# Designed miniproteins, single chains, part 72

Each design is a single chain, and the fold is of that chain. pLDDT is the mean over its residues in the fold that is shown.

## One batch from the design tools (miniprotein)

Design m2506
Fold by ESMFold2-Fast:
Structure m2506 (fold): chain A 81 residues (1-81)
Amino acid sequence: SSLEQQLQELQAQLQQLSKEIARLVGRIIDLSERRLQAEQAGDEAAAQQYDAQIAALRKQLDALSAQVDQLRAQIAALQAQ
């Protein structure tokens, strides 16, 4: 059915977004470790650069999380029909 196809497509999109979120989280963890090492070494300039990169990635995570919420709402609405 067309509803079944729409549901499968939305679930596939949700899975893809989940993979993208996992990759960004991994990058934030790596940068957080590098930021801590820079701070311990007294490299304030490097620490500030890592803080800026982490902030940019967190903004991307917020946008992807909003997309996940929208897709979950669409899936729930279709399942309620």
Scores: mean pLDDT 90

Design m2507
Fold by ESMFold2-Fast:
Structure m2507 (fold): chain A 91 residues (1-91)
Amino acid sequence: MEVEKILKELKKLFKETEISEDVLKRLIVALARILYLLHGEKELLDEVAKLASEGKLEEAIKLLKEAIEKYNFPKEIIELLEKVEEELKKL
């Protein structure tokens, strides 16, 4: 699956779907999967997936932000994480 396609689907989910905790977990894991596909960060993907399954969404987002800053990812990915944090605050 191509990274650009994953990013496009994530943007669609934020615009067209009511945000639930399940949707937020899926978005967080999908962002970690992008890092795995681009940079081989399998340990990060496994850790983020574990944190998401345990409901530790804020900790999962923190790990993703640190990795995104490390790899100088596009602004659009940072904006998606910021939207996830804002939706998490509403839950």
Scores: mean pLDDT 72

Design m2508
Fold by ESMFold2-Fast:
Structure m2508 (fold): chain A 64 residues (1-64)
Amino acid sequence: ALVETLEAIGKVVKEAIANNESIETLEKRIKEILEESRPKLSDREYHFAEQMAKLEIEEIKKEK
């Protein structure tokens, strides 16, 4: 579901910040979550999750 996908994205973002992971590693993990979630989401929900992931990545890029 959308909520589960967003929670998974939020978890890997928090882990990346806590562990000082590379942006490349974070982007790869987010891509894997989105691909795994694709069959469980509508096109609109997938697009929303993808946009939320992009915003999270951009915020981390500003902080590093």
Scores: mean pLDDT 79

Design m2509
Fold by ESMFold2-Fast:
Structure m2509 (fold): chain A 77 residues (1-77)
Amino acid sequence: MKELEEQLKEMSEAISRLLKRAVDVAIELEEKKLSVEEYRNSLPKEEQEKLKKEEEEILEKLEKGVEALKELSKLKK
């Protein structure tokens, strides 16, 4: 069960990172009264690519964590 524990830990870390990111973006949008689209367009191209790569890495870890949870849920009655 070590693999399952590691997957859940990675998912937890990915969720924490995603939530912190979402809060930071929400604060920025609120302060500047920008839409998400306007915020994305205001970033330098280099930052936009970095943001996209970070999102992909977080999503990949979340998907692996979801698969681990799906395996656990199959055992639930």
Scores: mean pLDDT 68

Design m2510
Fold by ESMFold2-Fast:
Structure m2510 (fold): chain A 61 residues (1-61)
Amino acid sequence: SMEELEKLVEELEREVVRGIILGDRELVDAAMARYLPKIEALDPERAAEIRRRVLAAKEKI
């Protein structure tokens, strides 16, 4: 559902932002591994967009 999708996206964003603030690439990768497959199952396009944005953010760590 859309509500389930948005909740998963919010949790992923929270953990990714935390990893970026801490300069911890492993924490970012762990968050992606935990939440991204569930997001992809609900919305593959949204998952692809998130993957692109997170990869760009990781390059700045």
Scores: mean pLDDT 87

Design m2511
Fold by ESMFold2-Fast:
Structure m2511 (fold): chain A 62 residues (1-62)
Amino acid sequence: RRELEEEHRRLAEEYRQLMQQRAQAVSQLPQDPEGSQKKLDELRKQIDEVSARLERLQSELG
């Protein structure tokens, strides 16, 4: 459905943004291992939530 396709595109964009933030946090690990690891843990939770939503929408679309 059109609404589901639009939501899928929006979530895919959010997923890309979260992956970029994760890459930045990884690059900071050598300078701030503890703080960067905490940020990575938070980003992982958000990525998992968006990923689960995308998987659900893909199941409904096909």
Scores: mean pLDDT 80

Design m2512
Fold by ESMFold2-Fast:
Structure m2512 (fold): chain A 80 residues (1-80)
Amino acid sequence: MKDELLKRLKELANKYKDEIPNLSKEQIQTLLDEVAKNTTEEAKKVLEFIKKSDFDVQKGALIELKRIYNEKEKIEKYAK
């Protein structure tokens, strides 16, 4: 299960490499920590696992989270 998640995130990082240019490992980990502050305990455990994984996995996770965050922002902005 976790190995399949890592593989998927690496594939996302490779496919969308141009969407997260110029971010260091440290900057990506900081952004993942910020997301962890406002999420469920189950999702926090997944994010901690991702933070300890390869840089490509961390990039893939950030791409996915940015997409989810942008979609949520649009919904909240329209609902308020």
Scores: mean pLDDT 64

Design m2513
Fold by ESMFold2-Fast:
Structure m2513 (fold): chain A 55 residues (1-55)
Amino acid sequence: KLEEELKRIDEAYERQLANVDRLGANADPELVAQIKADIEARRERMKKYLEEKYK
């Protein structure tokens, strides 16, 4: 179902974001922000594709 697939995507991307925060704690804040923005953009696109499929 749509909700379960969206939850799978959320779990995967939340883990990616948590890893970036954890590993990036000692990195450049601008670099960390850029990586997180890329991850969030990919997450949003994947969610929109799934929502379109379930219409």
Scores: mean pLDDT 79

Design m2514
Fold by ESMFold2-Fast:
Structure m2514 (fold): chain A 72 residues (1-72)
Amino acid sequence: DIDQQISDLQQRLQQNPDDVDTLMRLSGLYVQRQDYQTAIRYLQRAIDIDPDSIGGRSALTMVQRRLQQQQS
């Protein structure tokens, strides 16, 4: 259940707000829900914590592209 996974990860994030892995996983789940705006917010937080994250930046570019396609 994707909603249960999101809830579990959000609880983990409350205990460790700077957990880049948890932020990246939340972003991925919101992408599966096609909630690209929420996914972008989690990715921006991950990049803010780890600016050198190649994975974070590439994911952000991909999700921004999907959001643009959805808005077209």
Scores: mean pLDDT 84

Design m2515
Fold by ESMFold2-Fast:
Structure m2515 (fold): chain A 104 residues (1-104)
Amino acid sequence: SRLEELLARLEALRARVQALLDAPSPSFSEQDLAKLRQILAILDSMEQVLKNAGHILSEEELEELEALLDEFAAALDAGDIDAANRIALEMDIFLALKLMQHSI
Protein backbone atom coordinates (compact mmCIF):
# COMPACT_ATOMS: atom_id res chain seq x y z
CA SER A 1 0.00 0.00 0.00
CA ARG A 2 1.01 3.68 -0.32
CA LEU A 3 1.19 3.92 3.48
CA GLU A 4 3.50 0.86 3.71
CA GLU A 5 5.78 2.30 0.97
CA LEU A 6 5.80 5.70 2.74
CA LEU A 7 6.73 4.05 6.08
CA ALA A 8 9.57 2.12 4.39
CA ARG A 9 10.91 5.37 2.86
CA LEU A 10 10.61 7.15 6.23
CA GLU A 11 12.56 4.34 7.97
CA ALA A 12 15.31 4.51 5.28
CA LEU A 13 15.59 8.32 5.61
CA ARG A 14 15.65 8.04 9.42
CA ALA A 15 18.59 5.60 9.07
CA ARG A 16 20.40 8.14 6.83
CA VAL A 17 19.98 10.91 9.44
CA GLN A 18 21.16 8.55 12.22
CA ALA A 19 24.25 7.68 10.12
CA LEU A 20 25.05 11.42 9.77
CA LEU A 21 24.86 11.77 13.59
CA ASP A 22 26.93 8.60 14.24
CA ALA A 23 29.74 9.73 11.87
CA PRO A 24 29.33 13.51 11.51
CA SER A 25 31.27 15.44 8.89
CA PRO A 26 34.07 17.66 10.36
CA SER A 27 32.34 20.53 8.46
CA PHE A 28 29.17 20.20 10.60
CA SER A 29 28.60 22.98 13.15
CA GLU A 30 27.03 22.41 16.59
CA GLN A 31 23.89 24.05 15.13
CA ASP A 32 23.90 21.51 12.24
CA LEU A 33 24.16 18.64 14.74
CA ALA A 34 21.29 20.11 16.79
CA LYS A 35 19.14 20.33 13.61
CA LEU A 36 19.97 16.71 12.71
CA ARG A 37 18.92 15.61 16.23
CA GLN A 38 15.65 17.58 15.83
CA ILE A 39 15.06 15.95 12.41
CA LEU A 40 15.64 12.49 13.93
CA ALA A 41 13.11 13.19 16.72
CA ILE A 42 10.54 14.40 14.14
CA LEU A 43 11.04 11.32 11.93
CA ASP A 44 10.68 9.00 14.96
CA SER A 45 7.46 10.80 15.98
CA MET A 46 6.09 10.63 12.42
CA GLU A 47 6.81 6.88 12.16
CA GLN A 48 4.94 6.21 15.43
CA VAL A 49 1.97 8.39 14.36
CA LEU A 50 1.76 6.82 10.87
CA LYS A 51 1.95 3.26 12.29
CA ASN A 52 -0.88 4.04 14.76
CA ALA A 53 -3.11 6.37 12.68
CA GLY A 54 -1.80 6.52 9.07
CA HIS A 55 -4.74 4.36 7.84
CA ILE A 56 -7.05 7.36 8.58
CA LEU A 57 -5.28 9.55 5.99
CA SER A 58 -6.74 9.85 2.48
CA GLU A 59 -4.76 8.88 -0.64
CA GLU A 60 -4.47 12.62 -1.45
CA GLU A 61 -3.02 13.36 2.02
CA LEU A 62 -0.55 10.45 1.71
CA GLU A 63 0.45 11.74 -1.77
CA GLU A 64 1.09 15.24 -0.33
CA LEU A 65 3.16 13.75 2.54
CA GLU A 66 5.08 11.65 -0.06
CA ALA A 67 5.87 14.87 -2.01
CA LEU A 68 7.22 16.49 1.19
CA LEU A 69 9.28 13.36 1.87
CA ASP A 70 10.71 13.62 -1.70
CA GLU A 71 11.74 17.25 -0.95
CA PHE A 72 13.27 16.11 2.37
CA ALA A 73 15.28 13.35 0.63
CA ALA A 74 16.51 15.87 -1.98
CA ALA A 75 17.66 18.24 0.81
CA LEU A 76 19.61 15.39 2.47
CA ASP A 77 21.16 14.42 -0.91
CA ALA A 78 22.26 18.07 -1.36
CA GLY A 79 23.70 18.20 2.20
CA ASP A 80 21.34 21.12 2.93
CA ILE A 81 20.68 20.57 6.64
CA ASP A 82 18.74 23.86 6.96
CA ALA A 83 16.33 22.84 4.18
CA ALA A 84 16.05 19.29 5.58
CA ASN A 85 15.16 20.68 9.05
CA ARG A 86 12.57 23.10 7.58
CA ILE A 87 10.91 20.34 5.51
CA ALA A 88 10.89 17.96 8.51
CA LEU A 89 9.04 20.65 10.51
CA GLU A 90 6.61 21.11 7.58
CA MET A 91 5.93 17.33 7.54
CA ASP A 92 5.37 17.31 11.32
CA ILE A 93 2.87 20.22 11.11
CA PHE A 94 1.13 18.71 8.04
CA LEU A 95 0.64 15.33 9.74
CA ALA A 96 -0.62 16.92 13.00
CA LEU A 97 -3.12 19.13 11.12
CA LYS A 98 -4.46 16.31 8.91
CA LEU A 99 -4.94 13.94 11.86
CA MET A 100 -6.67 16.74 13.83
CA GLN A 101 -9.06 17.24 10.87
CA HIS A 102 -9.92 13.48 11.01
CA SER A 103 -10.46 13.46 14.81
CA ILE A 104 -13.74 15.46 14.52
Scores: mean pLDDT 88

Design m2516
Fold by ESMFold2-Fast:
Structure m2516 (fold): chain A 60 residues (1-60)
Amino acid sequence: TDIDAGVLEIVVAVANTTSDEKVQAAIQAAKEAGDTKTVAALQAFQARAEQARRELERLR
């Protein structure tokens, strides 16, 4: 749906701007703290962001 393409573009822009570098830093800090649950949660967040980017590419 064309409307969904615009929504996904906004979601991808927000995820890319506010999250990717911050999430990587948080994952590293959690690994150093031995917090496996936080590492898993942040990796899942990264996977969802990648899925949103791929959906946007597909709808173009």
Scores: mean pLDDT 66

Design m2517
Fold by ESMFold2-Fast:
Structure m2517 (fold): chain A 91 residues (1-91)
Amino acid sequence: SEGERILESAERAAENLLKATDTKLSLAETVEQVDEIEEEVRESAKRYLEATDEAGKLTGEYEAAEKAKEIIEKALEEALARLAEKRAELE
């Protein structure tokens, strides 16, 4: 179903967001680089949320889109926690 596709896309987006964050953080050597990664992570999450909202509107799968946004928002919170931990290590 279209709702299942929206949820699958959100789960993939969440996984990709966290993996990309971890990869970039493994290469970060300065606080400035961590702050740049935070901006990139926030923009990626924003694009995923916008795409999810649009998919919900196009399909009428509003409940699936709401759950999908929650999955992405939770991944963003987790990514931001990892960013904060790395930032503290470099201070």
Scores: mean pLDDT 89

Design m2518
Fold by ESMFold2-Fast:
Structure m2518 (fold): chain A 74 residues (1-74)
Amino acid sequence: EPQALEEAARVAKENAERSLAQGDYLTAARHYEAMARAYELLGKTDEARKWYEKASELAAPVDPEYAQRLREKA
């Protein structure tokens, strides 16, 4: 299970980076949220907080309500 969560985090990172390269900041934020959730489930609180913060920053100009929910988790 931990190995599956590490893989999920890696895939989410790749998807987020692809979305950023395409200028799709909201989709990138959703993938960084998935990455943060995987780290949260792994007990890696500092990593989870970092990626929730990054997701919030990317979402804020497009979806401020979603960005606030992400910031609350950080």
Scores: mean pLDDT 84

Design m2519
Fold by ESMFold2-Fast:
Structure m2519 (fold): chain A 80 residues (1-80)
Amino acid sequence: MSPEEQALAFFKQLLSASRAERERLLREYAAWRRAAFEALHGPLSPAEAARLDALDAQAIAEMVANWEQARELVREYLAA
């Protein structure tokens, strides 16, 4: 499956997910993105990994807290 197909499948799943499932799905997607990046560019240093973990945690918290806004952005992305 292409990276684009994987991302589209993820966003479609996210739109239909319950509130309890959204945080889990977002964490799983972040982990998949990390693995895909490392497969192309090699492993992150501990400092780079820690920085990205902090940024991912912040982004996930914001999407969960402001789901109504995040949902609209995801819908716009899928409609494009």
Scores: mean pLDDT 77

Design m2520
Fold by ESMFold2-Fast:
Structure m2520 (fold): chain A 63 residues (1-63)
Amino acid sequence: SHMEQAEKDYEKALKYFKEKKIVEAGGYFTRAEWHYLLAGEPEKAEEVRKKGSELFKKYLDEI
């Protein structure tokens, strides 16, 4: 289901970001957001989008 795929992709995004695989993490954040939207969960999609933006902004501020 799109919901299960979104949860899996979000988990992978967080894992890859922690491992500093930033490009891979970004891809999984985008996939997770889109799968939540397809699952009819716009609030969860927005949470994923905001979390990804927050983490990437913090990363860029640190360089």
Scores: mean pLDDT 83

Design m2521
Fold by ESMFold2-Fast:
Structure m2521 (fold): chain A 84 residues (1-84)
Amino acid sequence: SLYERNVELLKEIVEKDESIKLALIEGLKERGMSEKEAEELVEKSLTSPEAMRELIEILGMSAEEFLEGLEIQKELLKEAEKKK
């Protein structure tokens, strides 16, 4: 499913750059979540397609838009590695 792909890609990005987790937590907090609730949802979204769906819906995004954003982040990380 598209949510399973979002889970796998987010996990891969987070393993290389934890700053994406902070960005997602801040986005969820702006949408009315507490810091603890936002942190717990982001952690669950690394292993659960259901949690990923909830995360995306709270952020007001589609699964397709979220996947596109993660693919862009992955390319930026690859370009950063080439500049070592």
Scores: mean pLDDT 82

Design m2522
Fold by ESMFold2-Fast:
Formats: structure tokens, sequence, C-alpha cells
Structure m2522 (fold): chain A 65 residues (1-65)
């Protein structure tokens, strides 16, 4: 939906990435670096966003920074 699209854009802004490809690469980079907590926070934030839980998603993304 439009709300999910805007929420996703805000998620990308918080994580400092420009698009979905960079988001995917960031998650993979954290796994390679052994930063599993950060990788899990990104995955959980995306899951919450898909569920329409935008505030929870953005709060999880902020914990990565």
Amino acid sequence: SKEQEEGFKKLLEILGVKDEDELTNLGARYVIEGKYEEANLISEAVRKLREGKFDEALKLAEKVK
C-alpha cells in the first residue's frame, strides 16, 4: 500500500541506505561481520513494516544505529 511504501522509505532513511538493494546488502554485511543482532533487527523491522506496524518497525531500525 501507499502507507507501506512511505514507511519503507522512512526505514531506509533511518538505516542510511537508498533502496531495497542497499538494505539487503547491509543485512548481508552485518551477517558477514558477525553482527547478528543488527542483522536480526533489520529483518524484524522489515517484518513489522509488512504487518503495518510502522512505529515498531522504525523503532527497531533506530536500534541498529
Scores: mean pLDDT 83

Design m2523
Fold by ESMFold2-Fast:
Structure m2523 (fold): chain A 83 residues (1-83)
Amino acid sequence: MMEEIEELFDKYQELASQFQEALNNGDIERAEQLLEQMREIVEKVRELAKKANTDEALLILLEMEGSTTGFEIALESQKKKAE
């Protein structure tokens, strides 16, 4: 359970790195694709965190949800700038 959550968090961090690179390159379509993949990972972690019912799992979920919201705001800002 925690090992699965940690593996998903690692994958999320890799996607977040790629998302930042896509935004820096102005690749909005790639950034949107990566953000959707990150959201799918958050949904999987949410289910695992609910089953684990530990503070550690819940804190990882909250960190991922907060980061995803920040990335969504950054992407919308870039879209408005590109228009």
Scores: mean pLDDT 84

Design m2524
Fold by ESMFold2-Fast:
Structure m2524 (fold): chain A 89 residues (1-89)
Amino acid sequence: MQELIDKMAELAATDPEKAAELAAENADSLTPEQKREVMLAMMKAQAPKIAAALAEENLTKEEALEELERREKEGLSKELVEIYRKGLA
């Protein structure tokens, strides 16, 4: 699992979409705690890129936060949502 976390963190910095795909595919192989750990590493690395992408879409900070809240209700980790929220604050 350590190699997966490391690989996903590196991918999150260079190719966040591939990192997210790997996390989703390995979700069934990971415990809930390990899933969260992997996702946190990915989101931490890609938070600046996500903020930039939201700015390109001309989304206001408020609209971006609403999207994150919606994803949290659909099962996204609270820690992941908080990382994005703090990046936008």
Scores: mean pLDDT 63

Design m2525
Fold by ESMFold2-Fast:
Structure m2525 (fold): chain A 92 residues (1-92)
Amino acid sequence: SDIDKLKEIVENSSDFSELLSNVQIYAKENGYELVASSLSKDAENYIDKVQAGDIVIVGKNLSPDLKEELESKGATIIESSENDAFIVIRKK
């Protein structure tokens, strides 16, 4: 599944730049578009762009309130325990 492949990318990426690069490649090859990307501190600036069915990769520093808001919007959340990230992709 797309979720399982994205989880593998998250687990195998050593930093935000590598994670973002690998997610962008996966998105392009699998019919997704990049909606937003930032570190967790800037995630609130992009929350309004998130739609139901979006896949959101969230890093270790994302606030619990923002995570709950993403879940309430109907986004699928993939968590990174090692990287600080906020990346949103959407099926074309």
Scores: mean pLDDT 88

Design m2526
Fold by ESMFold2-Fast:
Structure m2526 (fold): chain A 76 residues (1-76)
Amino acid sequence: SIEDKVKKIVSEVTGVSPVKMDDDLWRDLGLNGVLAKKLIEKIYKEFGVKLSYNDVTGARTVGNLVKKVEEKLKKK
């Protein structure tokens, strides 16, 4: 599923496991500008969806990031 793939990518980028949908990307998982760029690259490679940096900074939780990926996939 999209959810499982996004959780896996977030875990790989942040080094935190397990990853939950209600986890805060920045506060709980330690996301920063460098890791956010890596996250964008991995999501693009997996889904063909190019997120902007603002998409990631606006996504406070793993669940919101999943929703953003799903929304971009529906537009394609």
Scores: mean pLDDT 82

Design m2527
Fold by ESMFold2-Fast:
Structure m2527 (fold): chain A 78 residues (1-78)
Amino acid sequence: MIDKYVVSETNEALNPNPNDTTIYVLKPEEFREEQKKLSEFTGEPLPTVPDVDKPFEVTRTYDKDNNLLSEEVKEVEE
């Protein structure tokens, strides 16, 4: 089973269990820049994310072997 770890107000979260979900809030610019740098380094395609001007929450879910199962991105309402 996949457990969830939620950090509501931080830009990033540390996940103590590799089976857990990590949640963090980033500004759109910071997230796009991070993904761009990662794509340039690894040569892998960028994940699909909404084009929004407000901060959004990124939820990544991993399996027991630390493989990414799903990624969900949504706007943060404040």
Scores: mean pLDDT 52

Design m2528
Fold by ESMFold2-Fast:
Structure m2528 (fold): chain A 81 residues (1-81)
Amino acid sequence: SSAQRKIEALKEYYEKVAPLLDEESRKEFEELVEEMIELLKQPETEENDKRLAELERRILEIVYREARRNNAPIPVTVPPL
């Protein structure tokens, strides 16, 4: 299903990004990823799509901040839409 593909892509993204983060950022990132996975298992609604977009933006903020701090390239895997 579309949702399952998005969940798998998100898990793959987590595995690539998590090693670049410190403990605090990794915990925040994990919590956001878990919320996105839960939303992807729910019916596709306007409210859920809006929340997914907000969570995706927050994840990108964390990744960008930590990549700059560690002077590492930002891993760009296709995040869930």
Scores: mean pLDDT 76

Design m2529
Fold by ESMFold2-Fast:
Structure m2529 (fold): chain A 99 residues (1-99)
Amino acid sequence: MKEIVEFVAKQALEDGKKGIENEEYVESVRLSLGTLVSLAENPESREFAYEQLKKVAEEIEKEAKKAAETGSEEQRKNAEKVIEVVREQLKKGEEVVKS
């Protein structure tokens, strides 16, 4: 399980970076972060999956903020969409862990 969580977290970060460059990958960010949320629903992986979700969300937000400040107009718009997806999935993860 831990190896699967780590793999999905790595994919989520890569999808986040790709989403900033190409809007087609924004939905990939939703799917990979959503997979981490689902893994956080499982009691055996909950703590670790939620920890990885928080770390990856923070890293993606840092990349998106950089793109919003220094990137092209297209990268800025894509970064805003990526941040929205990250915040939605992070909130879902928090609700799962607290419930």
Scores: mean pLDDT 85

Design m2530
Fold by ESMFold2-Fast:
Structure m2530 (fold): chain A 75 residues (1-75)
Amino acid sequence: SRLEELEKYGEEVLKEAEELNASEETLEMIRDLLQRAIDLQRYGEENPDSSQGQMDMLIGLDLLGVDFLLQSLKL
C-alpha cells in the first residue's frame, strides 16, 4: 500500500541521514516531516470524503522538506 511504501521510504531516508552524519536536530526535523506525511496519508485513507487533493499537496510539501534536508547534508 502507499502507506507501507511511505513508512519504508522513511526508514531508508533516516538511515541515509545517519550515514551522512546528520545532527540530532536534523534527524528530528526529518522524523517530524516523515511522521506528518504518514499521519496525513493515514487520515486520507480513513477519511475518503476529506479533501484528498489538499492532503496530497501537504504530503508532497513534507517530502520536499525531507529531500531539502538530505541535500543539505551533502554540502
Scores: mean pLDDT 86

Design m2531
Fold by ESMFold2-Fast:
Structure m2531 (fold): chain A 100 residues (1-100)
Amino acid sequence: STAEERAEREKKIREKIREEAEALTEPPEVLLKRAEEMKAELRRALPELDPELQALAERMLELLEKLEEAIRNKDWETAKRLLEELMLLALEAGRLAARA
């Protein structure tokens, strides 16, 4: 039953993150600046991370670039989905860092 329990907890977290992404009200210029700052921070940290965290950081960089493109194109549905994915990866990165 641990697999079913884990899936239900993950579903609830995903639903909460989706609700927060859907409530996004920040101006596009603020979101773009935040994305640029996150990319710069991740690139600076990348060489010092262990291999598992490096893989997650690289995936986050890829999603941040796609998020910037979606924001520039005013594709808010794609931007919200990408933000949800980024928040889930950030939670996973935090979990791995705490375990280390």
Scores: mean pLDDT 75

Design m2532
Fold by ESMFold2-Fast:
Structure m2532 (fold): chain A 69 residues (1-69)
Amino acid sequence: MKLEEEIKKKILEKFEELLKKNPNVTNFDITNIIVKEISKALKKNPGAISNSKILKLSLELREELLKKR
């Protein structure tokens, strides 16, 4: 699986877990999930994703999660 797809999967799983426990998920909660999972992936594979791709992935995931709440 590509690293970007793995990050997306982990973020979606964490978001769904949070929604089940708290239906009033905030923008801050969404941002924290995205930042945490991207940071974990980058520590495991430093330099595997460019800064521009990280930014794009973060923005796309944020938009997707905001639509699902």
Scores: mean pLDDT 77

Design m2533
Fold by ESMFold2-Fast:
Structure m2533 (fold): chain A 95 residues (1-95)
Amino acid sequence: SAAEEKARAERLSEVIQLVAPYSAAEVQEKTGKITPVIKEAIKELEEKYGKEVVEEIVKLYKEFREKVKETKDPEERRKLAKEFLERVERLLEKS
C-alpha cells in the first residue's frame, strides 16, 4: 500500500542518516583527512550501538546499494529494501 511504501521510505531514510558519518568518512579519506566532526559522530554511534553492530549495518547498506543499482524492476527493489531493513532491525535489537 502507499502507506506501507511511505513507512519503508521513511525508515530507509533514517538508516541512511544513521550511516551518513561513515559514508562521509569514506569520501573524506579519499580526498584528504577525516574531519573531527565526522570522527566524533562515528565515535558517538559506536558508543551507542557498539562498533561491530554499526560496521555490520554499514556493510549491509553497501551491499544493498550495489544490488539496487543492478535492479531495474520496482517490485524487486521494494523487496531488497524490505530485506535490508529487516536485517538492520535485527542488528539494532541485539545492540
Scores: mean pLDDT 80

Design m2534
Fold by ESMFold2-Fast:
Structure m2534 (fold): chain A 85 residues (1-85)
Amino acid sequence: MKQELLEKVKQARELLASGDPRARGDTLIGSSDGMGLISEAVSDISTRKGYTDEAQQNRDRTQKLSAEAREQVRRDTEARLAALA
């Protein structure tokens, strides 16, 4: 059990470092849609369909929230890793 948690925490740290969308405060909790009220995937789809103004605001909002959530998850993950080790 502890070893499995350590492996998940290690994977989370690697995803946080890689910039993978799955690492947006979601590797150990939540969904692959990541953090924020509006997912980056929705923003990308909106941009491709030509909803540029909404897509730009949506992307900025999602990226900002994802960055803040990533930093929080990184800190929490490091703390949990230390406690489980």
Scores: mean pLDDT 51

Design m2535
Fold by ESMFold2-Fast:
Structure m2535 (fold): chain A 86 residues (1-86)
Amino acid sequence: DRERLVEEAIRAAEDAVVAAINGDLALAEKYRRRATELVEEVLGPEVARRFGELIDRAVAAAQAGDLAAASRYLREAIELIREAAE
């Protein structure tokens, strides 16, 4: 189910940001990769590229302790894939 895979990608993206907040960079990369792979499968490589760029920014902001920026980029990534799935 396309909608279910989109929700799974969102959860993986959220898990990547949480791992980055906790300083687990290897786990953040694992979840980031899974989220991007799910988006590519469901929405194609161009959407996956844009989504991955936003998640990379969210992870970097989380690592820097800028939780407000991390939240904004994560929200933008979620909105992008929800809109692309319509």
Scores: mean pLDDT 89

Design m2536
Fold by ESMFold2-Fast:
Structure m2536 (fold): chain A 61 residues (1-61)
Amino acid sequence: MSEEQLEALYEAIKSGQLRNREDLINFADKLGVSVEEVEAALIRFVSQGRVSPETAAKLLG
């Protein structure tokens, strides 16, 4: 993912636009990236302390 795509993902999570796995899948499609790339980025955000494990669990299923 590009830096702009990573920032867009982070802002979507932070703003509460992504609530569940379906929202994550739809967001990946909208960005033109794979679900696997978005899942990897989400795990990275958790490891960086930017996203809570609870929030990540809801989005990963």
Scores: mean pLDDT 85

Design m2537
Fold by ESMFold2-Fast:
Structure m2537 (fold): chain A 95 residues (1-95)
Amino acid sequence: MEPSLEEIREEIEKLDKEVQEIALEVAELYPTLSEEAQKKVEEKMKEMLELAKKAGELLAKGLETGNIEDYKEALETLKELKKLAEEMLEIAKKS
């Protein structure tokens, strides 16, 4: 069934927190990585920054319009951001 706006907002908050926690773990590992692994992490970080910007713009639009579809798109963008964060962490842990 379709989630409520409140449920979508709660999921967004949860995903944002999870992404921040993963990013902090990667930051802790970053100085211990090889130059090759650091470059791969930096490439993923650039992709994450672009997705974070998109999510922020969608959330701002949702606040302005009250449109649930903007929040849904922000949620999907945050899911992609979490996936990139997890890939970045895997690179860091394998190095």
Scores: mean pLDDT 82

Design m2538
Fold by ESMFold2-Fast:
Structure m2538 (fold): chain A 78 residues (1-78)
Amino acid sequence: KEKFEALAKAAEELLKELEKKGAPQEVLDAVRKLYKAAKSGDFQAILKAVDELGRALKDRPELARLADEKLVGSYLAV
């Protein structure tokens, strides 16, 4: 419920920051999928979207760090 709304907001903010940094379209699309999954409340879709995002970031450690900081930071910030 509320945790999925927080995740959706975190994904939306992450998408905007990645766009500003000029992230590849594959990474942007993966974050959009996570946002959609969080909005739908489908936990299995969220898990799949997280896995796809991890794959898209595999060869991009600086973008992976930003994603971790944004998603974890939003979770800890309430």
Scores: mean pLDDT 75

Design m2539
Fold by ESMFold2-Fast:
Structure m2539 (fold): chain A 85 residues (1-85)
Amino acid sequence: DEKRKELERLAKEERNVLAAEALELGLESLEELAERYEREAERALAEAEELLAADPENPENRRRALALRIVADLYRALAEEARKL
């Protein structure tokens, strides 16, 4: 398909790492990759909220929730980079 050919071009000719990941994951476009990263970010935030709801005063839960928020921010940044292409 047209979108998949563009992914192959970006991965092989431009050596674009996000296009290569989209192909490896069997996705048809960078938009699908961006949507996948956004879903991963939402999962990380949901897990963080669940930890804080279970025991908000637990330092380990607070530390893990902070780490999950950072992971969510990273996935959002990757989604933005995928859409930039």
Scores: mean pLDDT 85

Design m2540
Fold by ESMFold2-Fast:
Parts: structure tokens; C-alpha cells; sequence
Structure m2540 (fold): chain A 61 residues (1-61)
């Protein structure tokens, strides 16, 4: 898995943990996601955020 794919999966896991009431796990996944995003180019970070926005819109529909 690429760093971008790993960051996207960590964001999804953070959201799922948050919905489960596991706020400590959610925060841990978010911190790991941001560390990976910091290693990505601006274009790769933008692509991850765009995919996350699409995923959240699908979950809220």
C-alpha cells in the first residue's frame, strides 16, 4: 500500500473508532494519518482529502 492509501485507511479507521465510542483509538489513527500526510507531496495530500470527502459524502447519504 502507498503512503496515500495508508493515510486514507487510517482516516476511515479513525472515523469508525469514533462512531464506536473509542475516542483514544480514533485520536491515535488521526495522529498516524497526519504523520503520513506530512510525508506526502501537496498533490498527494489533496488526492487523499478528495477521496475522504467523497467517502464521507457516501456515508452521510
Amino acid sequence: MSLAEQALELAKKAYEAYLAGDFEAANRYLQQMFLLLDQLSEEEQRAVLEELEKWFKEKLA
Scores: mean pLDDT 80

Design m2541
Fold by ESMFold2-Fast:
Structure m2541 (fold): chain A 88 residues (1-88)
Amino acid sequence: MLSEEEKEILREILEEMRERIFEIFKENGVDIYKIEEASPETLEKIEEVAREAFDEALKRIKDPEARKAIERAREEMEREFAELKAEL
């Protein structure tokens, strides 16, 4: 079971990730609802930020079920970015 401290850590990491991703969209003039229109370079920056966030979560979260969920979410994210890059 996740402690309240671990839940707060996850919220903090997710918020920081979202903030950095939104800044990348802003800087590159990309609509957040049209991520498929982003350049490959912009997608690489977003993928890097998301990957760093997942790595940080896995370092700080000790709950085994939460770690499995985070790892699965990371794999899904990497798959989605690979598909987007293949279409560009």
Scores: mean pLDDT 76

